Designed miniproteins, single chains, continued (5). Designs and how they scored, part 32

Each design is a single chain, and the fold is of that chain. pLDDT is the mean over its residues in the fold that is shown.

## One batch from the design tools (miniprotein)

Design m17088
Fold by ESMFold2-Fast:
Structure m17088 (fold): chain A 80 residues (1-80)
Amino acid sequence: DLEEKIKKLEEELRELEEQLKEIEEEIEELKEKIKEGDLSAIRKLVVLEAARGILEAAIDFIKKQIEELKKKIEELKKLE
């Protein structure tokens, strides 16, 4: 069932987007700490920037998968 696959991917996408939002908020807090002179925050910032990149790539991939599956469902429904 393509509709069930889309639902699962949309749930996974929602979880990843929430994680990305949390990481982006933490990155902004770390940038503020660095501006205040806390250089120890730089190492944490690098790790979170890498995690952000991985999550952005995963989100992009899942969005493309959902879009492709939705197009296939629309094509199949038009043939009914």
Scores: mean pLDDT 83

Design m17089
Fold by ESMFold2-Fast:
Structure m17089 (fold): chain A 108 residues (1-108)
Amino acid sequence: SVREVILLGVHILALSGELFVMVNMVRRGLPVPEEEIKVIRELADFILERVSEVVPKELLEKFRSLMDEFIEAAKNMDAERAEEVLEELNKLLNEIYKIVKEREDAKQ
């Protein structure tokens, strides 16, 4: 439904925003709280659950891998690596969104 595409877009924006905040915390030498890591994992799980039947498995596996790489970089205080992984995640999330939107548009 159109509503499901809108909800996916909102959750993608929320995840992207939280990841951006984490990169900026790491750049400032601030440790990322475990509660913030829990929030991004919950947002990622919400996205995965809703797209799993529509999006190719390879893209879902890449998304999980990049989320784990991002969290590892953030915990290691590696701001440069966290930024690089965030750029890859944003590209992948845009691709996932496009696939879901095009599938919904085809149902008209």
Scores: mean pLDDT 88

Design m17090
Fold by ESMFold2-Fast:
Structure m17090 (fold): chain A 55 residues (1-55)
Amino acid sequence: MEEEIERALKVLEYIVSHPDRAFTYEELGKELGVTPEEAKRYIDLAARLGLRVAT
């Protein structure tokens, strides 16, 4: 996958795999090497694609 898609996928997998976790966009940025703003953008993308994400 392209780097951008790969990063998005990792963020989404992490969130979906830990639905019971309290997380922040900043924590996701540190764990996965993305900015908090990018983490939010990927979450929004998941919602648009019909994926279930803890909100």
Scores: mean pLDDT 68

Design m17091
Fold by ESMFold2-Fast:
Structure m17091 (fold): chain A 60 residues (1-60)
Amino acid sequence: SEAEQRARLERMRVSVERVLASGDPVQRAVAIHELREFLAEAPEELRPEVEAMLRRLEAA
């Protein structure tokens, strides 16, 4: 459902902030992998937000 997809996006957003705050490269690599998997399954409407989170992690 849309609500479940938005809830997943919000959980990923919180996770990204924690990973960035940690500065841990291993946690960052894991989060990048998880976001790439989410991006592959994400509906078109959510893709730009997932891509933005991925770019932010890759730039860190």
Scores: mean pLDDT 83

Design m17092
Fold by ESMFold2-Fast:
Structure m17092 (fold): chain A 86 residues (1-86)
Amino acid sequence: DELERALRLAAEEAGVSVETLREEFAALTPSQQEAARLSLRLLLALREGRLEEARRLVEEALDRLGADEAEREAALARFDELAAAV
């Protein structure tokens, strides 16, 4: 399960138990849980070098935030610059 892998990675980076993160996640509202899932998927994609998937997740996040065309283009251009540097 991708979510389980991402939670385990995030727990390791934060220095907490996976169980603590699962409990925190369960306490979030549905909207906050959706944002957290997006962040976790992005973290996992970046850690695994899946830059194309990471870029798509950034686009999804921008859609959720209601970013306009200029904001979307600026964010994706910045992502592409960072991806090219690694």
Scores: mean pLDDT 76

Design m17093
Fold by ESMFold2-Fast:
Structure m17093 (fold): chain A 92 residues (1-92)
Amino acid sequence: SMEELLREAHRHAGEAQKYLAEALKLEKEGAPLEKVKELYEKAARHAEEALRLVEEAGPEALPESARESLRKSLEYIKEKVKELEKRIKEEE
């Protein structure tokens, strides 16, 4: 049902926020780049699933502003993963 899709989307969005917060904290604390990247990748996967479920629920299920917010968050996380991938390669 639409309600079940939105409930699962909300759960995945929450997990994405949790991993993003942890990644930002560990990055600030100078944790190993590979560990920070792993957390951003986990955040990205949960954000992608949340967006997929929201899109499956349809345009009437959630305001466009909420969809745009999810897309922007996912874009930010993906850019952080690319940045860390580059930094890891430069330190090999």
Scores: mean pLDDT 85

Design m17094
Fold by ESMFold2-Fast:
Structure m17094 (fold): chain A 73 residues (1-73)
Amino acid sequence: MEELRKLQEKRREETRKKYLPKIKANPGDEDVKLEILEESARETIKWLEEMGYDEAAEAVRKSLEEWRQARAA
């Protein structure tokens, strides 16, 4: 469990770092922040599904959808 959590954290951090140039181009842009969060969640979901953790992948997908709905309101 700890090993899985560390791998998820590392992948999430790398995804965020990947989008740093977009943040610099659009400082304070909520759309850029949303894009980074969505991509990070998508990568986590894909990785969990590839590893066979379908329930965990579904939980992440649900959290992302709830966050999207909260922002859309």
Scores: mean pLDDT 70

Design m17095
Fold by ESMFold2-Fast:
Structure m17095 (fold): chain A 81 residues (1-81)
Amino acid sequence: DEELEELERLALEELARSGDHLEFIIDTRTSSVKSIEELKEKIEELRKKGKELGVFELELVSVEQLSETTFRVELRIKFLK
């Protein structure tokens, strides 16, 4: 899934920078994610995948719509091993 792969990449890049707190902005004009509902769905898929593989736990803290095309996403991530 192209959208899931992009979300994974964004989450890993932000994790490398911030540790266990991830905050990033999605622009629907340049991202494969086009709505808040789709974003939440992709985050849930990533959460399930990380837990199933036993590599991380992911919590969606908040999603805020800043404009018609821009969303702020806040996640908590904990590496299991």
Scores: mean pLDDT 70

Design m17096
Fold by ESMFold2-Fast:
Parts: sequence; C-alpha cells; structure tokens
Structure m17096 (fold): chain A 63 residues (1-63)
Amino acid sequence: GPLSPEEGKRLAQEYAKKGDGGGMVRAVILAGGNPDLAATAGAYAGSGDVELAVEYAEKAVEE
C-alpha cells in the first residue's frame, strides 16, 4: 500500500491525539489495515479515547 505498517501506526497515534477519526481511518487503510478494525479505531479517536484508538489501529495494521 501507499504507507508502510510503521508509517500507518505513527500517523494513527497523531490522529488519535488530535481526535481525528476520519484521518485515523484513512491512515490505517492506506497502510493496508483491516477496514472494520480501522473503523473501530476511528470511532475511539473521535470520542477522545486515545489509548483504545491506537490499540485498534495497531491491530488493524497487523492483520
């Protein structure tokens, strides 16, 4: 994909801290992440749960 897994995880941490769920989902998908887990990570980012957002983004990218 356009992003490596490590680039996707780095961007996911940045978007989670910003509360940008849409940015989170796009970054994870561009890194080849699982779409359902990416959506879950985005929802947590949008709700301000940075720890769970990053956890689910990492799970998405590792699939």
Scores: mean pLDDT 84

Design m17097
Fold by ESMFold2-Fast:
Formats: sequence, C-alpha cells, structure tokens
Structure m17097 (fold): chain A 98 residues (1-98)
Amino acid sequence: SELEKEKESMIKFARRMVKQMKEAKTELEREVLVGMVRIWLGVEKVKLMNESGLSEDDPTIQELDRLFEELLRAIEEGDEEKAIEAVERIGELIEEAT
C-alpha cells in the first residue's frame, strides 16, 4: 500500500515533467526541469540506500542509477509511455531491495 502510493507519486511526477518539457519554450526552461528531475532522483536514491542499507557500489544501486538515466532520457524526449515504464521498473527494483 505505501509502496503503491509512492509509485503513483512517481508516475504523477514523471507525467508532469514530460508535460512541462514538451511545453518548455527555452533551453533554460529545459535545463531547470532536468535539474529538478536529477534532484528528485538523487533524493529517491539516498532514501533507498538508507532503507536497504546498500552502498553506491551495490549492483542493485547501480541498476537503480541505470533506470534513473532511462527515466531522465524519456522525460527529456517527452515520451510519457517510456517514462511510466521506467517508473514501473524502478518500483519493482525498490520492492525487491526492501
């Protein structure tokens, strides 16, 4: 239930960022949105590391970094379907690690 709520929150954030990226008129607006996504992903990574006890060198955390890169790329490309797919895989990884 809590993990389902967290995943729903991630999906809503991803959809919002895709929409904002598509509507961005300047390079500065796009850079600000990318910065916001990177900060959010960094917070989620630290949260998982603290909850699981895993270090940055752990294969699970390295896979999380890879999925975060896929999510960021999907958002930058304005691809909502790929962004949601990345969130679903991130959710699965978090469930398996905690």
Scores: mean pLDDT 84

Design m17098
Fold by ESMFold2-Fast:
Order: sequence, then structure tokens, then C-alpha cells
Structure m17098 (fold): chain A 68 residues (1-68)
Amino acid sequence: MDLLKQAEQLLKEAKKKIEEGNSQEAIKLAQQAMNLSLQATRADPSQRARSQEIMDQASKLILEALKA
């Protein structure tokens, strides 16, 4: 699903922003990824497991960004 692919892309960009020292942008990107994963699961319940993995990764990235 395109929404989950977009969410995964946002997580990669968020990780890159953390590495660049841009924690605020990293948090915004991770939050966007979480929102897209929720939308994807509501549209297609078969994507629930993948969506949960994305949400878990996004939460970890937000915590890491807060430390950076």
C-alpha cells in the first residue's frame, strides 16, 4: 500500500534528520509516519501488522530525537 510505503520513507528521513542534528524535523516526520500507518490500517486491516511495526519504529525515533 502506498500509505505504508510513504510512512516507511518518512521514517528513513526522520532517522536521517536525527543524524544531521535536526531533531525537530525528525519528530515531525515520525509523527507523519504514524498518522499514515493509522490511515492505512483503517483502509486495509490486512496491513495492521506492518502498520504496528511502523508505529513502533516511529515511537523509538521520537524518543531518540528528544535525546539528540
Scores: mean pLDDT 82

Design m17099
Fold by ESMFold2-Fast:
Structure m17099 (fold): chain A 84 residues (1-84)
Amino acid sequence: SSIKETLEKYKLKVAGVEELTKPASDLVAEQRARYAAGDPVVPIGIAGTNDEEEIKRIEEKLKEAGIDAELKLGKGMVITLEPA
């Protein structure tokens, strides 16, 4: 499944719909390729929640979708894709 499908299940607002329409595996592969080339890993910004329990639940579902990512809080939630 895609990141967008996972986030929509949790009713989160998405910063850019098209960025999150890709399958999770494709996004992870792209970030790994960028990291290997020495390019910066680009964080994906989303907005929706500052609830710690909901954040943990979303992080767990992203892991199920094959996304090795860290969720960071700011004015909005930021997903940073980390190479596996």
Scores: mean pLDDT 53

Design m17100
Fold by ESMFold2-Fast:
Order: sequence, then C-alpha cells, then structure tokens
Structure m17100 (fold): chain A 100 residues (1-100)
Amino acid sequence: GAREARIAALRARIDELEARIAALQAQLDALIAQGADKQEILAVAQELRRAAEELLRASLELLSAIPPEDREGILEAIGRALRAIGLIIDAERRIAELQK
C-alpha cells in the first residue's frame, strides 16, 4: 500500500544519505591529512552538516510512517535520528573551529 511504499522510499533515501555522509567524512579526513586550504575543508564540513540534517529529517519521517506496533522499526528509526544528531553536532563543532 501507500504506507509500505513510503517506508521503502524513506529507507532507500536514508541508505543513500548514509553512503553520502561516509564519503564526505572520508573526503574531510583526507583534506585535513593533506593540509588542504581552510576554505576547502570548511566547504566539505558544511556539506556534511547539510547531509546530516537531511538524514535527521528522513529518520524522523520514517519514525512517523512506521506503525506503532512495529517496535523494532521504531527503535531503528530512533537510532538513526540519534546518530544524525551526533553527526550534526560534530560537523558544527568542526565548522566553528575552522571559522576562528
């Protein structure tokens, strides 16, 4: 039904965002290790924060779409949302350090 299609689409979007975040984290680490320009590092950190914010929104949408009787699905969605919050905080900390 429409709900099952929406849940499947949200899970696919979350998987795409997690892959993008992993790639951005690897890129950020590589730029720092290479002593890249502060502005280049800042641009990747800002993109990482944006991707993490999108992950939080998608995770919360997934949480609202899951039936209340699906306890495992609810816990999975909560876990993904908490992970996204941690990623946002870490990215904002890095951005703040780079803007000093």
Scores: mean pLDDT 89

Design m17101
Fold by ESMFold2-Fast:
Structure m17101 (fold): chain A 103 residues (1-103)
Amino acid sequence: SAQERADAGLAAQAEETLEAAREKKASPEVLLSLFASALMSGKLSEEQIKRMVELLIEAGVSYEELRRFLEIVRDHALKQNREDAVKAAELALEIVEELERES
């Protein structure tokens, strides 16, 4: 549908924006801010969340800092009554735990 294509387009644009910001050597704070915006959209797939998490870790964000950040995003999503964003943040937290165990 048109909405499904629009949602997929927004998710792809968010990932491309994060990748471009990293290529321009944006600070970890800027990269985290872009990731928060992407998660709050509620449109990211699990694979996109995983790639964004991996990019942030490669950019020098620690697993501890990323967990702390994601807990803040989840809390913000809860206050905004954005169930899709809450699920995205919780999925990102699970991915962070998995990647830390595999590293």
Scores: mean pLDDT 83

Design m17102
Fold by ESMFold2-Fast:
Structure m17102 (fold): chain A 93 residues (1-93)
Amino acid sequence: GMAKTPVDLPDEPGVIKLSEKVASVVSDKTELTFGELMLLLAEKIKEEKLRDPNDPSLVIVKGTKLGEVVGLDKLNLDDLTPLFEAIEKGAVN
């Protein structure tokens, strides 16, 4: 769900908890908002040129550290549920 109140943690919908491994790839923060995570992912995607040149909503993370820590080959920017689930599983073990 979207953030509906100011976040006071531990696990409000507006804040994503990352493992240190995931955080070290996308940010040095273990807790950040969905908006901050999206901005950091967009920056890394642009910097590493991970966008599929034929489909701007598709991101190829195969062979990157991000893909390795989340266990995904591709991300769909229209559906980030698999990415968020992988990040949360990485935070929990």
Scores: mean pLDDT 67

Design m17103
Fold by ESMFold2-Fast:
Structure m17103 (fold): chain A 93 residues (1-93)
Amino acid sequence: SLAEEFLEKYLDEILAEARARVRAAVAAGEPLSAELVYTAILESLREALEKYVKENNIPEEKVEELYNEVLERLATDPRLREMVAELKAEYGL
C-alpha cells in the first residue's frame, strides 16, 4: 500500500524529527508529556506526508485515506514505544 511504502521510506525520519521537537520543547521549559510527544509526531508526520504527496503526484482525493491509514499503522508501531521509552530515560522519568 501507499501508506506502507510511505512509512518504510519516512518513519525513521519522522521519529527523529519528533524527538528533536520534543527535546527543543523540553529545553524551552515545557514538561515532557504524552500530549507533547503526540503533537511532535503529528507535526513531523504531516510535513513528511506533504512532501511525499507532492513528489509522487498523489491526487488530493486520496490524501485523506492515505493519512488515516498511516495514522492507524503508526499507532501500532513498536518504534513509537521505543522512542517514548528513550525520551523518558533521557529526562529521568
Scores: mean pLDDT 82

Design m17104
Fold by ESMFold2-Fast:
Structure m17104 (fold): chain A 80 residues (1-80)
Amino acid sequence: MDKWKVKTTVTSKDGTVFVSEGEMEGTDEELIEYFKLAATDGVKALGSKKVKVTVEKTEDKIKVVAEGEAGKVVVEATKI
């Protein structure tokens, strides 16, 4: 099971930025699924009704971006 360093950036429409860092273990498929759900929920919690999710994947990196009318959540994971 791979270990990943994870950085989450939450940006609200008013310009407030929150950054959180941590580590997670899992397959790339498990992490992508989790990040898509968590980022979507985060953008909805900011007040968004519609959410656009994009996923970018390389061998050692996963980037999930969820965008809505009230803000944006970016999750970046790098394999350790």
Scores: mean pLDDT 84

Design m17105
Fold by ESMFold2-Fast:
Structure m17105 (fold): chain A 100 residues (1-100)
Amino acid sequence: SDREEARERIISLAKKIKEAKKELEQNKYSKEKKELVLNQLLESARRLADYLRSKGFLETARIIEEGIEKAEKLRKQGEYEKALEELERTLEEAARLLAE
C-alpha cells in the first residue's frame, strides 16, 4: 500500500541518518565532508516530503518539513550532530504517524 511504502521510505532515510551520525561521532569526516553529507541528507528529506505530499500524507510531510527547517538552522550554527539528531527524531515521529 502507499502508506506502507511511505513508512518504509521514512525508515530507510532514518537508517542512513543514523549511520552518518556514527561516522560523524567517530570523527571520520572533514568539515567539508560533514557539510556535504548533511546537505545530501537534507535533500533526501526534502524529496521524501515532496513524495509524501504527492501521495496525500500532508501531516507527515509537514512534520518532516518542520524538522528540515530546524536541522538547517543547526547546520548554519555548525552543529552537524544536532542537525542529524533532529532529522532522525523527526523521521521517527513521521513513521509513527503512519503506523496502523
Scores: mean pLDDT 87

Design m17106
Fold by ESMFold2-Fast:
Structure m17106 (fold): chain A 90 residues (1-90)
Amino acid sequence: SMMSREEQEKRIRELQRRRDEALRELQRVRAETPAAVEEARPESIQETLRLAGEKHEKAAERGNFLEQVAASLESAILGLERIVRRSREL
């Protein structure tokens, strides 16, 4: 059915958008985390290091989650693209 193919293509576009959003957030998290840890030059070092460690741990958890989300979305996109490709063979 042309309608089901159009619906699958719409779903692929939505999944691609969500994957791209997850990848952008992942890049942002990764860009912020190393700089915060490596470049800290505080006057009160002990408390700043503790807070930086906590932020780093939370950023790593978020990064791992976003990476898994992006991988799952990519797998789903590839599966749907394969179905759409087969349906185009008449």
Scores: mean pLDDT 65

Design m17107
Fold by ESMFold2-Fast:
Structure m17107 (fold): chain A 108 residues (1-108)
Amino acid sequence: EEEELLKLNEEEQKAAVLGALAAVAAARKSKYPEQAEKILEVLKKAQETKDYEKGIEEVLEILKEVPELAPLAEEVEELLKEKKYLEALKLALEEAERAAEEERRRRE
């Protein structure tokens, strides 16, 4: 499955990073519903325009408003500046999984 990620071109990698960041927001929707809704709207617009770079920038700005998610946003932004899209994707996916697990435990 990691081999499939390595086959993605740069634009597909950017789209995957945006999707993973939106998944983090969706997992945190119960704690941060307003930020989650804004991020999902940004994702929808980026999918329609195919402007994933702008979508990522807008999502990172929204995530920085949440103290628990600001460190993730800063790390992803740094990786994207270095064109380390696969590492940014992995970081966002790991955080989305962690957030989903926390929400599952909260609901019991």
Scores: mean pLDDT 79

Design m17108
Fold by ESMFold2-Fast:
Structure m17108 (fold): chain A 80 residues (1-80)
Amino acid sequence: MQKPIRLTSIDSLSEEAKKIVEEAEKRIAEAAAHGDVAAAQQTVEDAIKRISEVASEEETKIAEEHLRGALAAWQRWFGN
């Protein structure tokens, strides 16, 4: 947890949506450690779906951009 990607946009999310994003980031990191791209992508899709059930469309879009960014950062770590 020492190299944080901190986005002010997630501070605009509800507490529930933030928790879903944080859980998804942990699951993406776990999938990345195992080289499982499909699991990482599925985690992003599942998290976005869960957020859309508890947050507005605007919040869901912010969370989607953040999670897509996290997935891209993970792919950069292993694809560089």
Scores: mean pLDDT 73

Design m17109
Fold by ESMFold2-Fast:
Structure m17109 (fold): chain A 65 residues (1-65)
Amino acid sequence: SHMEQLIRGLEAAAEQQVRDMIARGASREDIQEELDRFSRRALSLGVPESEVERIRERALRLWEE
């Protein structure tokens, strides 16, 4: 479905953005700020809050590893 493809694309984009930020030496605060902006955009696109939270958690895992 369109929503499933959108969620998959957003998940991949969030993970790549966080990886790029880590590689550039961004702070944890900068990463959280970017993910907050990402969450607002995803919600505005109609992505369910539960899916946005799941994507955010998965992206943050890259910092916590």
Scores: mean pLDDT 85

Design m17110
Fold by ESMFold2-Fast:
Structure m17110 (fold): chain A 63 residues (1-63)
Amino acid sequence: MVDWDKLYEYISTLSERRAKLAKAVAVGVEKGISLEDLARALGVSRATVSRIRRELEEKGIIS
């Protein structure tokens, strides 16, 4: 589950690049897209997507 209100509050504190990545990861998780497919679509490493997902989970934005 994605807490969209918490996500928008969080991304408002980030740089444009980081905000875009965090939002894309949250959308991808909600849609059930794999970390590998998200990494490929975003042009980043799987480790980067996994790190962002963990950050969002720790902040209670995704469950």
Scores: mean pLDDT 82

Design m17111
Fold by ESMFold2-Fast:
Structure m17111 (fold): chain A 110 residues (1-110)
Amino acid sequence: SDDLLAGARELGEADPDRVFELALEAFENKEWGTTLLYAEAAVLVADRLSREQLERLAEILEALAEKLASLPKGNGALIRALRLLGEAHRALGDDEKAAAYFALAAEAAA
């Protein structure tokens, strides 16, 4: 929900490391919606995350996208994961991978 994302965003602005840790915890607990929520908040403060945190965030988002790809085409969670993966790679300075993930998100939305 928009209210939950607003709360996660406020936490990310106050404590980037904490919102990153919450994304990891949710992923390990197989809470995919919660993973996307905190990953989105973490991506919004990507300039304040370490390279190691961004690489780990990209890894969990890629693993999540692979799990979600088995669901029907056009699944909103898959589209969100691919967009966040694009933004994470953009923050890492990998414009080629970022563009590829944004293209995959557009294909998943079709």
Scores: mean pLDDT 85

Design m17112
Fold by ESMFold2-Fast:
Structure m17112 (fold): chain A 85 residues (1-85)
Amino acid sequence: DKEEKEKKELIESISETLVENFEKEKLVLTKEQIEEARKALKEGDIDKAAEILGDMVKGEMTEEQREELYKLIKEALELQYKKRK
């Protein structure tokens, strides 16, 4: 399904960005946290997905990194909603 593929690509893109940030800042990322975020995105809950990724990540993630992640999730989902309309 297009919906399934798009959300998978979105999560993969976000995961890649997080991995790059974690490598730069020496933070840790878990697969379980990514899966929970995928669930929230699949339900269309942008805010919940952003909170899950931000709250569940343990380490030295800054407030700026968390806000950037939130913006990325919102922008990607806005593109999805625009495509549907």
Scores: mean pLDDT 56

Design m17113
Fold by ESMFold2-Fast:
Structure m17113 (fold): chain A 74 residues (1-74)
Amino acid sequence: SAEELIEELERAVEELRELMKHTDLSGVQAATAGILIAAGRFAAEMVRRDPDNELARRDLELELRQIRELIEEL
């Protein structure tokens, strides 16, 4: 559901933020993490405003995937 997808994104954002607190990131890594968090939250807001918008849901799924991929690279 849209609600579950948003909850998954919030969990991934929290995990990435915890890694950022406890990992000595390069400036590029820190900037990339910040951009992905902002993009993910923007996508989640779009889904909250229009849960039936298929494009918004796809964007949120893509941002969630990118955040998860970054977590695995760190």
Scores: mean pLDDT 86

Design m17114
Fold by ESMFold2-Fast:
Structure m17114 (fold): chain A 91 residues (1-91)
Amino acid sequence: ARQEALAHLEEAGRLILAARQARNPSAPAAEVARARALIPPIAQETTDALASLSAAQRQAILDQLREALAGTTDPERRRVIELVIRAVEAV
């Protein structure tokens, strides 16, 4: 369900953020792709499933992510949600 997709994206976002911090914030797209290859298959499948959704369905997920961001007070969690929003928008 959408809540499960959000949880998997948050985990994927944390892994991508950690990989980016270990290298360079300006890392090229190829390095981001390699970082994605390191995430669990479930998180990869969730990302691929999002790419297969209609624009309206993706917009609904973005709206839910933005609501989650508005309701989140933890700075670390907020950074992860913002990263996930950017990743979903880039698809």
Scores: mean pLDDT 59

Design m17115
Fold by ESMFold2-Fast:
Structure m17115 (fold): chain A 98 residues (1-98)
Amino acid sequence: EIEKWMTAGLYYGQGLAAYKAGDLKTAEEFYKRAIELEPDFALAWENLGRVYAKQGKNDKAIEYYKKAMERYSVGAERGSERASQIKKALEENIEKLK
């Protein structure tokens, strides 16, 4: 029963702090909460993929990177150069996990 003032961005920030501290389980939980609040939060999907890659869960990392790419692809179709650049970087990350 935490107040709903906690936004997807706040959960994402807490996940990032946990990831940097090496607490991969806590990072996973916070990134999942960010996605629950904002399913189109491509950056949260991307960082959850990074958590799974760091845990050695390569198949799951690839799955979540692909989900992030789907969100960034929508941004790229709308003319976002940044979304196109991030999509390219995620394609490289996926290839490294195969």
Scores: mean pLDDT 77

Design m17116
Fold by ESMFold2-Fast:
Structure m17116 (fold): chain A 96 residues (1-96)
Amino acid sequence: AAAMERLVAEGRVDELAQLFRDLLLAMGADPAVAQQAADYFRQGLEALRAGDLKTAEAYLKQAEALFRQAVASSTVDRETQLAILAATHQRLLALA
């Protein structure tokens, strides 16, 4: 989204990583897993800003793998998952 692109350009990668961690926690992810995924996401975005596309891809793939694991293991129903994603999107727009 344009909001995420703006936050990355402004160097607000920690805020994006925190939003990603909060999303995973809301989906029922273990706090340690949510933090690790957020750390990978932050490192991926920082590498992307530096123009290191290979490092960015590696970290973002690790964040994506942990996100997929959290969603697959989630006991949260589909309607609640969609509501969490919508709320996260609105928070992202408010930060931009």
Scores: mean pLDDT 78

Design m17117
Fold by ESMFold2-Fast:
Structure m17117 (fold): chain A 61 residues (1-61)
Amino acid sequence: VTKEEIVEALRKAGISEDTAEKVADYAVAAGIPLERVVEAARQALAQGDTSVEAITRLLLK
């Protein structure tokens, strides 16, 4: 999966471009699949915190 694919999916989920790019950089570096990144973003939205830190914390499960 490419960084561009992750950024586009996150933006469609309601994440800002700046946050989506930072999360995508981490996901690509850590080899996290697109489906897991989108799931973490949805959970962050449900919790009311869409920061890079909140989404990244959910990815570290």
Scores: mean pLDDT 81

Design m17118
Fold by ESMFold2-Fast:
Structure m17118 (fold): chain A 89 residues (1-89)
Amino acid sequence: VTLHGDPNGSGEVVTATGKAFRVSAPHGSLLRLLEDAKKRGLTHLIASSEVPKSIVPEGIDLYEVKIEDLNKIVNGDTVTIVNGRLHKG
């Protein structure tokens, strides 16, 4: 499973303040991305594909959205998620 919105394997994270933050990570580094997000105090993550709940750290909420929606956000965007669709606020 990969967090991505582009060919470079970018992951998407949402800060505790609700701002979107795009993280680039190599394919297969999903577990390291999740642990890094937890260490940085991030509480929400967004993904373009299914992530096994067993690897998601406690205290992190994971949201699945369409890859097309991930490609529309930039760092600092305020976003909402409704019915698996990401809306830029």
Scores: mean pLDDT 54

Design m17119
Fold by ESMFold2-Fast:
Structure m17119 (fold): chain A 75 residues (1-75)
Amino acid sequence: DQQRRQQGLQYMRLAIDYASQGDYQSAIRYLDQAAQLLRGTLDGAYALYARSYYLNLIGNTDQSQQDRQQADDLL
């Protein structure tokens, strides 16, 4: 659905904006919303890769690895 895709991409943009400010917790939350809306798509895989990166950066390595594996499975 076009609406779900647009909303998911908006959450990805918002997440990048928060990350650029050093707010990785907010970035992770918005990437979670984006990944849900973009599930099973290439954009969704990118959201999971980005979330994996920020999760690793804040020390949540288990969730980071899970997101990376889920993203790899989509590609």
Scores: mean pLDDT 86

Design m17120
Fold by ESMFold2-Fast:
Formats: C-alpha cells, sequence, structure tokens
Structure m17120 (fold): chain A 85 residues (1-85)
C-alpha cells in the first residue's frame, strides 16, 4: 500500500542519514545530504508514482562505501527531485 511504502521511505531516510554521518567527513557535503534527503521524502509524499525510484536511490546511498559514491548518489537524488518538481 501507499502508506506502507511511505513508511519504508521514512525508515530508509533515517538509515541514509546514519550512513551520511558514518561515511561523509565533510560537514558541508553532509549538511547538503541532509537537505536533499528531506526534499526527497517530501517528493515521495507529493509524487507517489516516484516512490519506487526514491526507495531505489535511498538503498543505493545506504549501500555506498565512499564519500565520492555518496556525493554522486546525492546528485542523482537532486536530479530526480528537479524532474518531479
Amino acid sequence: SLEQKLQEVANLVNEAIARLDEVVKDIKLRREGYATLSALYQAAVRHPEAIDRIIELLRKLIAAKTQEEIEAIVEEMRKLIAELE
């Protein structure tokens, strides 16, 4: 259901924030990551049709091993938000 998918997005956003804190040493990039994750959650609420794509990007960020990989995924998230809005 939509409600279950939105709850999954909320849970994955919290895991993604924890991953940013673990991997991203640059404070500015970490803050930009937090802002992007917040915007991505709001995009999921406004655009339910994009939820599966949003979940995929969140899982990709959580699986990322380096700051450079996370930076690239955050940029993909920003592009998706721009596409939807």
Scores: mean pLDDT 89

Design m17121
Fold by ESMFold2-Fast:
Structure m17121 (fold): chain A 73 residues (1-73)
Amino acid sequence: DIEEKLKEYAERLEKLLEKGDLEGMRKELKKIAKVISETLDEKLKEAMLKEVESMSDEEIKEAAESLIESAKN
């Protein structure tokens, strides 16, 4: 189930955020994007992956925090 996988990724993101591991957070966000994109068309999948790659450190932290909060609620 995609929701269960997203919760697992959110827990990993939380640990990475606590460590300040920006590279690890970017890697986990790419995995999340791939899981979500499996239910989307190929163009949207490619766009999501490129967006995560181009995110700033600040945007990575914000995305991680948002996903962690969403997964817990």
Scores: mean pLDDT 76

